# Ledger of designs, part 115: designed miniproteins, single chains, continued (3)

Each design is a single chain, and the fold is of that chain. pLDDT is the mean over its residues in the fold that is shown.

## One batch from the design tools (miniprotein)

Design m11981
Fold by ESMFold2-Fast:
Structure m11981 (fold): chain A 100 residues (1-100)
Amino acid sequence: MSDEEILEEIKKKLNEIGDLLNKFKDAYDKGDMKAAKEHAEKVLELAKEILKLLKENPEVKKKYGEYVAKQLETVAKVISKYPELKEIAEELKKIIKEIK
């Protein structure tokens, strides 16, 4: 894949994270803590996939790593507001540090 194709794949995963955050909030607001946690865990898995893509593509990481880290920092702030998801938020913060 070209650097541009890799960036577009990362952007697609970031968009999927956004959709999962909406599903997480809807489940949490309904008191479905199992579904809320499952959606948050899927966010973490997508963040791990993004980290892998950046590690395997150092030029993309050099050019766009800060942008990706800022997007994931916004996600981590949302999740960290929920005490039950503190562990997931901390794991996400570790991924962000590796992207920087």
Scores: mean pLDDT 86

Design m11982
Fold by ESMFold2-Fast:
Structure m11982 (fold): chain A 68 residues (1-68)
Amino acid sequence: SRGDEIVAEAERLLEEAKARFDDEEFLEGMEKALRQIKKAVEEGDLELAELLLRYLKQEVRRAEERAR
């Protein structure tokens, strides 16, 4: 399902971030975002889940910019 795809992509982003960044505050924020995405999917709010996934992707890009 689309919900399963969203969760899988968010989990992959978190795993990749844990491998790349040692910023505990940033990683905690990503874990919180993943929990919110999972909750949105469980509640059937796929629009919110997509929006939160987009936000998560933007935060990863910002972390990459800060690491330069």
Scores: mean pLDDT 84

Design m11983
Fold by ESMFold2-Fast:
Structure m11983 (fold): chain A 58 residues (1-58)
Amino acid sequence: SAAEEEYRREVERLEEEMRRELREILATISDPVKMAAESMHVTGRYFDRVLALRKQAR
């Protein structure tokens, strides 16, 4: 359906944003504990946004 196609495109966009933010974290944070915490925050935000989109598409 059109909603499924829109969902797929937006998820791909969010994945690209998440990957970019994760690369910035890896480039700027040398402390592995802080790196893990910031990475968890970024991935958590990504999953929350994907779940919100999925709820709207169904």
Scores: mean pLDDT 83

Design m11984
Fold by ESMFold2-Fast:
Structure m11984 (fold): chain A 75 residues (1-75)
Amino acid sequence: SLLEREAEEFERALERHRDDVEAVKQITRGIAILAERRGILSKEEVDEILKRVEGMTAEEAYQIARELIEKIRAA
């Protein structure tokens, strides 16, 4: 229930800020960090995501965020 609520909040934030490239990237980083703290991702996986997000387009970062949200839901 808590993870589902967190996933729903992240989805709402992504859709609300979809036109803001920096906001989408920041939300994506936040989701990755939360997934690490919840034991869903390893520290190594999060480090790689954070590095890749720096060079991503808004659309690429959005896709990563959506993938991470699904992993949070599946946990």
Scores: mean pLDDT 82

Design m11985
Fold by ESMFold2-Fast:
Structure m11985 (fold): chain A 85 residues (1-85)
Amino acid sequence: MTMIVIEVSEDEENQKKALEIVEKFAEREGAVRVEVDEANPMIRIVLDTSLEEARRIMEELVKELEKAGVKVLGAAVLSGEAVAA
């Protein structure tokens, strides 16, 4: 199991747009779940896939977000059982 973490600008409009795009993308890619952190501008996507595949999915998602005008500050892929809790 892997997790993609996307950090976007703290602007509420940007956050809402990013979440809508991420949710549609996650459904298309068969993600386990999408989590939003209220304490910071992070969106997390949990995937039942390899680290290599999650990295490719992350790169595609970042490109889709940027094409839509979303300000992406950072992106990372994490692996391990801790993602499932």
Scores: mean pLDDT 77

Design m11986
Fold by ESMFold2-Fast:
Structure m11986 (fold): chain A 87 residues (1-87)
Amino acid sequence: MEEELKKIVEEAKELAKEAIRLGKELMDKGEQENDLELILRGIGYVIRAIGIEFDADLAEKKKDLEKAKEVLREAKELVKEAEEALK
C-alpha cells in the first residue's frame, strides 16, 4: 500500500514537471506569435502543475491513496491538454 502510494505520487510529480515544461513552451510560442491568449494558457498550465505537486505532497503526507490517484488523473489530463495546445 505505502509503496503503491509512493509510486503514484512520484508519477504525478513527474507529470506535473512535464506540464510546467509544456506550459513554458506554450508561453514561448505565444510570445513568438504575439498571442496573449497562448501566453495566458501557458501560465495557467504552470500554475495548475504547481497545484498538482502540492496536492501530491499532501496526499503522501496524509497517506491518502485515493487522493493520490485523483491527483495522478488530474496530472495526466493536464499534460494531455498542454500537449494538445502546442499542436
Scores: mean pLDDT 87

Design m11987
Fold by ESMFold2-Fast:
Structure m11987 (fold): chain A 68 residues (1-68)
Amino acid sequence: SLEEEVVKEVEEFINSVPGLTEEQKADILKTVRFAVRYLVEKGYSREEIRRLVLEATKQLVTYYLNTQ
């Protein structure tokens, strides 16, 4: 499914980033699952969903690393 594809891409990305806690990683993955479901229900394209979710994930990761 698109959800599992996007979750896998996000998981691979966050696991490559040093400094994230296991709690932060779990929160990101949970948020990503809800975001994909929401955007699918709103009629966004597969390409737009992937782009938006990955971009938001990168911003959230940057926030977590800069506010420790």
Scores: mean pLDDT 85

Design m11988
Fold by ESMFold2-Fast:
Structure m11988 (fold): chain A 100 residues (1-100)
Amino acid sequence: MEEEAIETLRAIVEELRKMLEELKSKNAISPEAAEKLEELIRKLEELVKNKAPLEEFIEVLREIREILSKYADNPLAAEAVAFVDQAIENVEKLKKELEE
């Protein structure tokens, strides 16, 4: 994993943590969903630290999206889904650039 990629991935993880704290503080998601999202965000942090393949990072983002989509009737959760969709697109573009 290139250094420029690592900075992008760290920014995504940091934003996801901020969004999770907001969702928890406003009761936008269940405590069980919050716990699962915290576990997945920790997994993303470990993937960045270990310079894992970008595909593994994308797979975890897709899992986060699926959990958040169940709460998309809440505006904060819908905003989080939109962020994750954009993050997946950005990481997929980054993966293609690194394969060139």
Scores: mean pLDDT 84

Design m11989
Fold by ESMFold2-Fast:
Structure m11989 (fold): chain A 94 residues (1-94)
Amino acid sequence: STPAATYVTAKTGERVIATATAPLVPIDYRIKATAEARSVDGSEVTDLKLEAPEMLGRVTPDQAAYYATLSGVLVGKEASEGTVAVTLSLEALP
């Protein structure tokens, strides 16, 4: 299933740090992390860096979720606020 996105609001020039989770399943998975930045007016925002985008593991029903962290500087129009969405998805291993 698609996990909920984590949303972080920041002003241009600020560093954005967002941590997202993925639901656990009782088989081995690779986690894919994606990040999308957009201003409140829909303008393009750039200069984001994804850190530690891949995690592998086998889980049981009693374990916590997987995590991935995105870090980067929000760039765009001056004094604008932007929203960064971080989404994790799972890919089953063969």
Scores: mean pLDDT 54

Design m11990
Fold by ESMFold2-Fast:
Structure m11990 (fold): chain A 94 residues (1-94)
Amino acid sequence: ASPEAAKHMMEGGSYYLFGQIYVLFAERYEKEGDLEKAKEYLKKAIEYYKKAIEHFTKAIEASDNPEVKAQAEAAKKAAEEQLREVEERLKKLE
């Protein structure tokens, strides 16, 4: 496995986790009726999921190992699905 691929997998995973944390903050503020704060945290989640996708893409490009490449592709797909859901949720608050 490439050390570069491993680095990008770790960075992508960290950004993905931050995206999830910001979605949880947005959900809390939405339940409290603070739609302005909810929108702010959804926008932060979008930013971090985009960063996760970028790093998972770099991990795919840096790896010649089929298993590592498959893991990176699965992680990228998960981040893309979360990005789509967060963007749709943000539109509902407009």
Scores: mean pLDDT 90

Design m11991
Fold by ESMFold2-Fast:
Structure m11991 (fold): chain A 78 residues (1-78)
Amino acid sequence: SSQAQDYINKSQTYNDKGINSLNNGDYNSALNYSTKSITYSSKGMQLALDDGDSSLFQKSKDIGSQSISIKNQAQSGI
């Protein structure tokens, strides 16, 4: 669905912002952005699953996993 794609796009955007913040040593911003990315990836994953879209489901899962890694790294830096 367009809604699933919208959530996945938001998740990717926040994931990218989280990576940039982490690379700049801005751990508080990295934590905030990664948390938002996880939330949107979870919503996108659920909608993709409901739609039977395995490709969008996998993309959401991959972004979510990367965002969890960013969050963990950010938390260890605080």
Scores: mean pLDDT 89

Design m11992
Fold by ESMFold2-Fast:
Structure m11992 (fold): chain A 97 residues (1-97)
Amino acid sequence: MEEEELIKLAEEAAKKLKLPDGTKLLLVARDGDETRAMLGKVVNGKIEVLAAFGTPMSDIALGVYLAIRETNKVPLEVLWKERYGDVELELLKVEVA
């Protein structure tokens, strides 16, 4: 699935959930053995990309959230989760200062 299509699906999910402006989010896409992430922010009903897929910042954010989930030390807030064929998408709320 193309990066633009993934972002569009996340934007539609943010609109359906009525996420407030300024909400920071992590979009995680799983396709078979590949997992990738994008860090974004809700601005006027759109998603502003803060860190694109495959960037160091998005990879670090993904690694931190997966480690937290594995250790069960911090609740991981899943806002939305859907499967599109072989691709699983999760939208996670992030709170970083």
Scores: mean pLDDT 72

Design m11993
Fold by ESMFold2-Fast:
Structure m11993 (fold): chain A 62 residues (1-62)
Amino acid sequence: SKEEVEEEMQKLGEEFGSTHKLSDEQIDALTDAAVEARKRLEDGESGEKVLEEFKAKLESLK
């Protein structure tokens, strides 16, 4: 469900943040990515696709 995807994204973001020391720019980018992903879910995009693209965004912040 949409709520399950949101929970998974929150968990991934928290795990990433606890594992990596993020700069202010990285924190802003992560926040923007989460906001964009939530809007895409609201627009009816596939939760699986949104989650995969969010994971790819986290990978790009390494």
Scores: mean pLDDT 77

Design m11994
Fold by ESMFold2-Fast:
Structure m11994 (fold): chain A 68 residues (1-68)
Amino acid sequence: MLREGLEHLRKGEEAEKEGNLQEALSHYQRALELFTEAAARGDEAAALMVGYVQEKIKEVEKKLAEKE
């Protein structure tokens, strides 16, 4: 799950750099689910990633709101 979460985080960051904000949001939301599940199982690294991904989601949502 941690590795899968990191792959979705990477895809989200890539989509965000390309300006594909909705695709970035989708990947960040999936990464959040996977990191949350890993953190619930005691994965300390995943717990740190949950906070990071939540901030990424907020930033993308703000950008989407600003465009229309």
Scores: mean pLDDT 82

Design m11995
Fold by ESMFold2-Fast:
Structure m11995 (fold): chain A 59 residues (1-59)
Amino acid sequence: SAATEAIRAANDAAEFAKNGDVEGAQKSYQRAEDAYNRDPDNPDARAGLWVARYALKQA
């Protein structure tokens, strides 16, 4: 599902950000955004996007 994909992408973004991997965080953020755009009314997909965005800001 889009929600599952967004959550997985958010977790990946957080891990890449923790390791200082900006490129990995950016690619994971893009995956979360793509998943969100496929189901923007799903609160779990939206939450995944926000977590990925926050992780990218920390990278």
Scores: mean pLDDT 84

Design m11996
Fold by ESMFold2-Fast:
Structure m11996 (fold): chain A 100 residues (1-100)
Amino acid sequence: DLEKKVQIIRDRIAENATGPPELEELFTQLAELVLLGSDPEELIAVAEQIKELLERLGASPEVLELLDLAIEHIRAGDFETALVLVGAALSRFARQQGRV
């Protein structure tokens, strides 16, 4: 189920085709680390990289708040909710870019 959720989020990001491929790659890396049961510090590092890239691309404060919330969920050990929040941030950013 988690793998299917990740694939649906990936497909939605790719379909919008408005963000750089680096966002999709970082999300894939984050999802793979979750599936492997990796150290939370590694997950936080990737989530922070996603946040930094989104900030450089001009993401809204609401998008960045979703990344901050995702990082807090990683710290709490709720990795599935963290992936959902990162996916929501990426989807909102794709919609933001669709206005251009």
Scores: mean pLDDT 76

Design m11997
Fold by ESMFold2-Fast:
Structure m11997 (fold): chain A 68 residues (1-68)
Amino acid sequence: SANAAAARALGYRLAREAALAAGADEKTMQVSAEGGAEIAGGLARGTGLSPEEAARRGAQMARISAES
């Protein structure tokens, strides 16, 4: 759906920007961005969250995973 696509795109951007701000290398930044996009897309489809809220949560989950 358009909402899931929007959530994926925003989740990718937010997770990438957070990883970059944290000093991640290119590979880690890419993995985090892809993770944020995937989680955001899934949340938008599965829970009915808005693209913005799904993207915010997706990026947060990707960041927690990278810090662990």
Scores: mean pLDDT 81

Design m11998
Fold by ESMFold2-Fast:
Structure m11998 (fold): chain A 57 residues (1-57)
Amino acid sequence: GAPLSEDEANRLGALGYLLAAEGRTEEGIALAQKAIALNPESEGAKKGLEAAKAAGA
């Protein structure tokens, strides 16, 4: 798909974390990884991935 804006990537990273925190770890990690792939400069998406991995561990 098209590249995400910074705000969109940050939001997807946050959603990834929330999904992982609710026990949907695989979905949360995948969403955060997709956000980073579509906007590699997004700090929020990167933080979301780290938080999702931590919540699922």
Scores: mean pLDDT 79

Design m11999
Fold by ESMFold2-Fast:
Formats: sequence, structure tokens, C-alpha cells
Structure m11999 (fold): chain A 73 residues (1-73)
Amino acid sequence: KTPEELLEELVKLLKEGGIPEEVIEEIKKRVEAKDIEGFDKLIREVADFLASQGKTKLGSEIMLTATELVEAL
């Protein structure tokens, strides 16, 4: 899996969760800047939000994909 493929899958999951485009663009910018700390923080906030909406499985999938993306960078 390439970082590009993992980012594409992450974006698909974020869109499935109804995450605003503004937040998705911020996530992409943090990946491009290799701001791993800021990326991890924002992804955790997104996962927590999804869990609060009853979308716990999707939040977990996003966290796992984000971890794989960081490992591939």
C-alpha cells in the first residue's frame, strides 16, 4: 500500500462519515506537510465525533487507516 492509496481510502471513510470538506482538506494539508502530531490530533477528534454519532466502527476504521498512513510515510 502506498501513502497515496492510504490517503485515498482515508478520504473515502471521512466522506462516508459525513465529515465536512473543510476538515478533510485540513487533514490532507497536514499529511502533505508531514505534520504527524497535528494529523494524529485531528484524526482522534474526528474519530471521537463519529463515536458520539454512533458511528464507532467507522471511527475505528479511520483510526486504523490513519495509523497505516503514518507508518507508510
Scores: mean pLDDT 85

Design m12000
Fold by ESMFold2-Fast:
Parts: sequence; structure tokens; C-alpha cells
Structure m12000 (fold): chain A 72 residues (1-72)
Amino acid sequence: SERKAFLEALEAEVEELRAAGASEEELAELAGIRLAKYAALLLGDEETARNAAALSREEQEALLKEAQASLL
């Protein structure tokens, strides 16, 4: 499944960065950005996906909620 493949890839990236010395706060921020980017791509919003790192945490969570509602 695409969702499972994405989550496994994200988990691997997080583990690699943790091994490189990233803090849990930095890893949480990265995961939020990656999830928001994935959600924007699922919604067909390529511009928002490209700029996902510039989104607030609230905007990132809103995108995830919208993508979940659209896919369920």
C-alpha cells in the first residue's frame, strides 16, 4: 500500500537522522513536514507540497486531516 510504503520510508529516514545525532524535537518537525507534503500531494496540491517546510504546525495538521477525510 502507498500509505504503508510512505510510513516505512519516513520511519527509516527518522531512524537514520536519529543515528546521526538529530534531537527528538527535530525528528518530530521533520515527520510533520514529510506527512504534510505527502498529504498535499494526495490532495493534488503540488505547490503546497513543495512548500510544506514553510507551513505552520496547525496548517500541517489541517492538511493531514483533509487528506485522511478524502481517502476514507
Scores: mean pLDDT 80

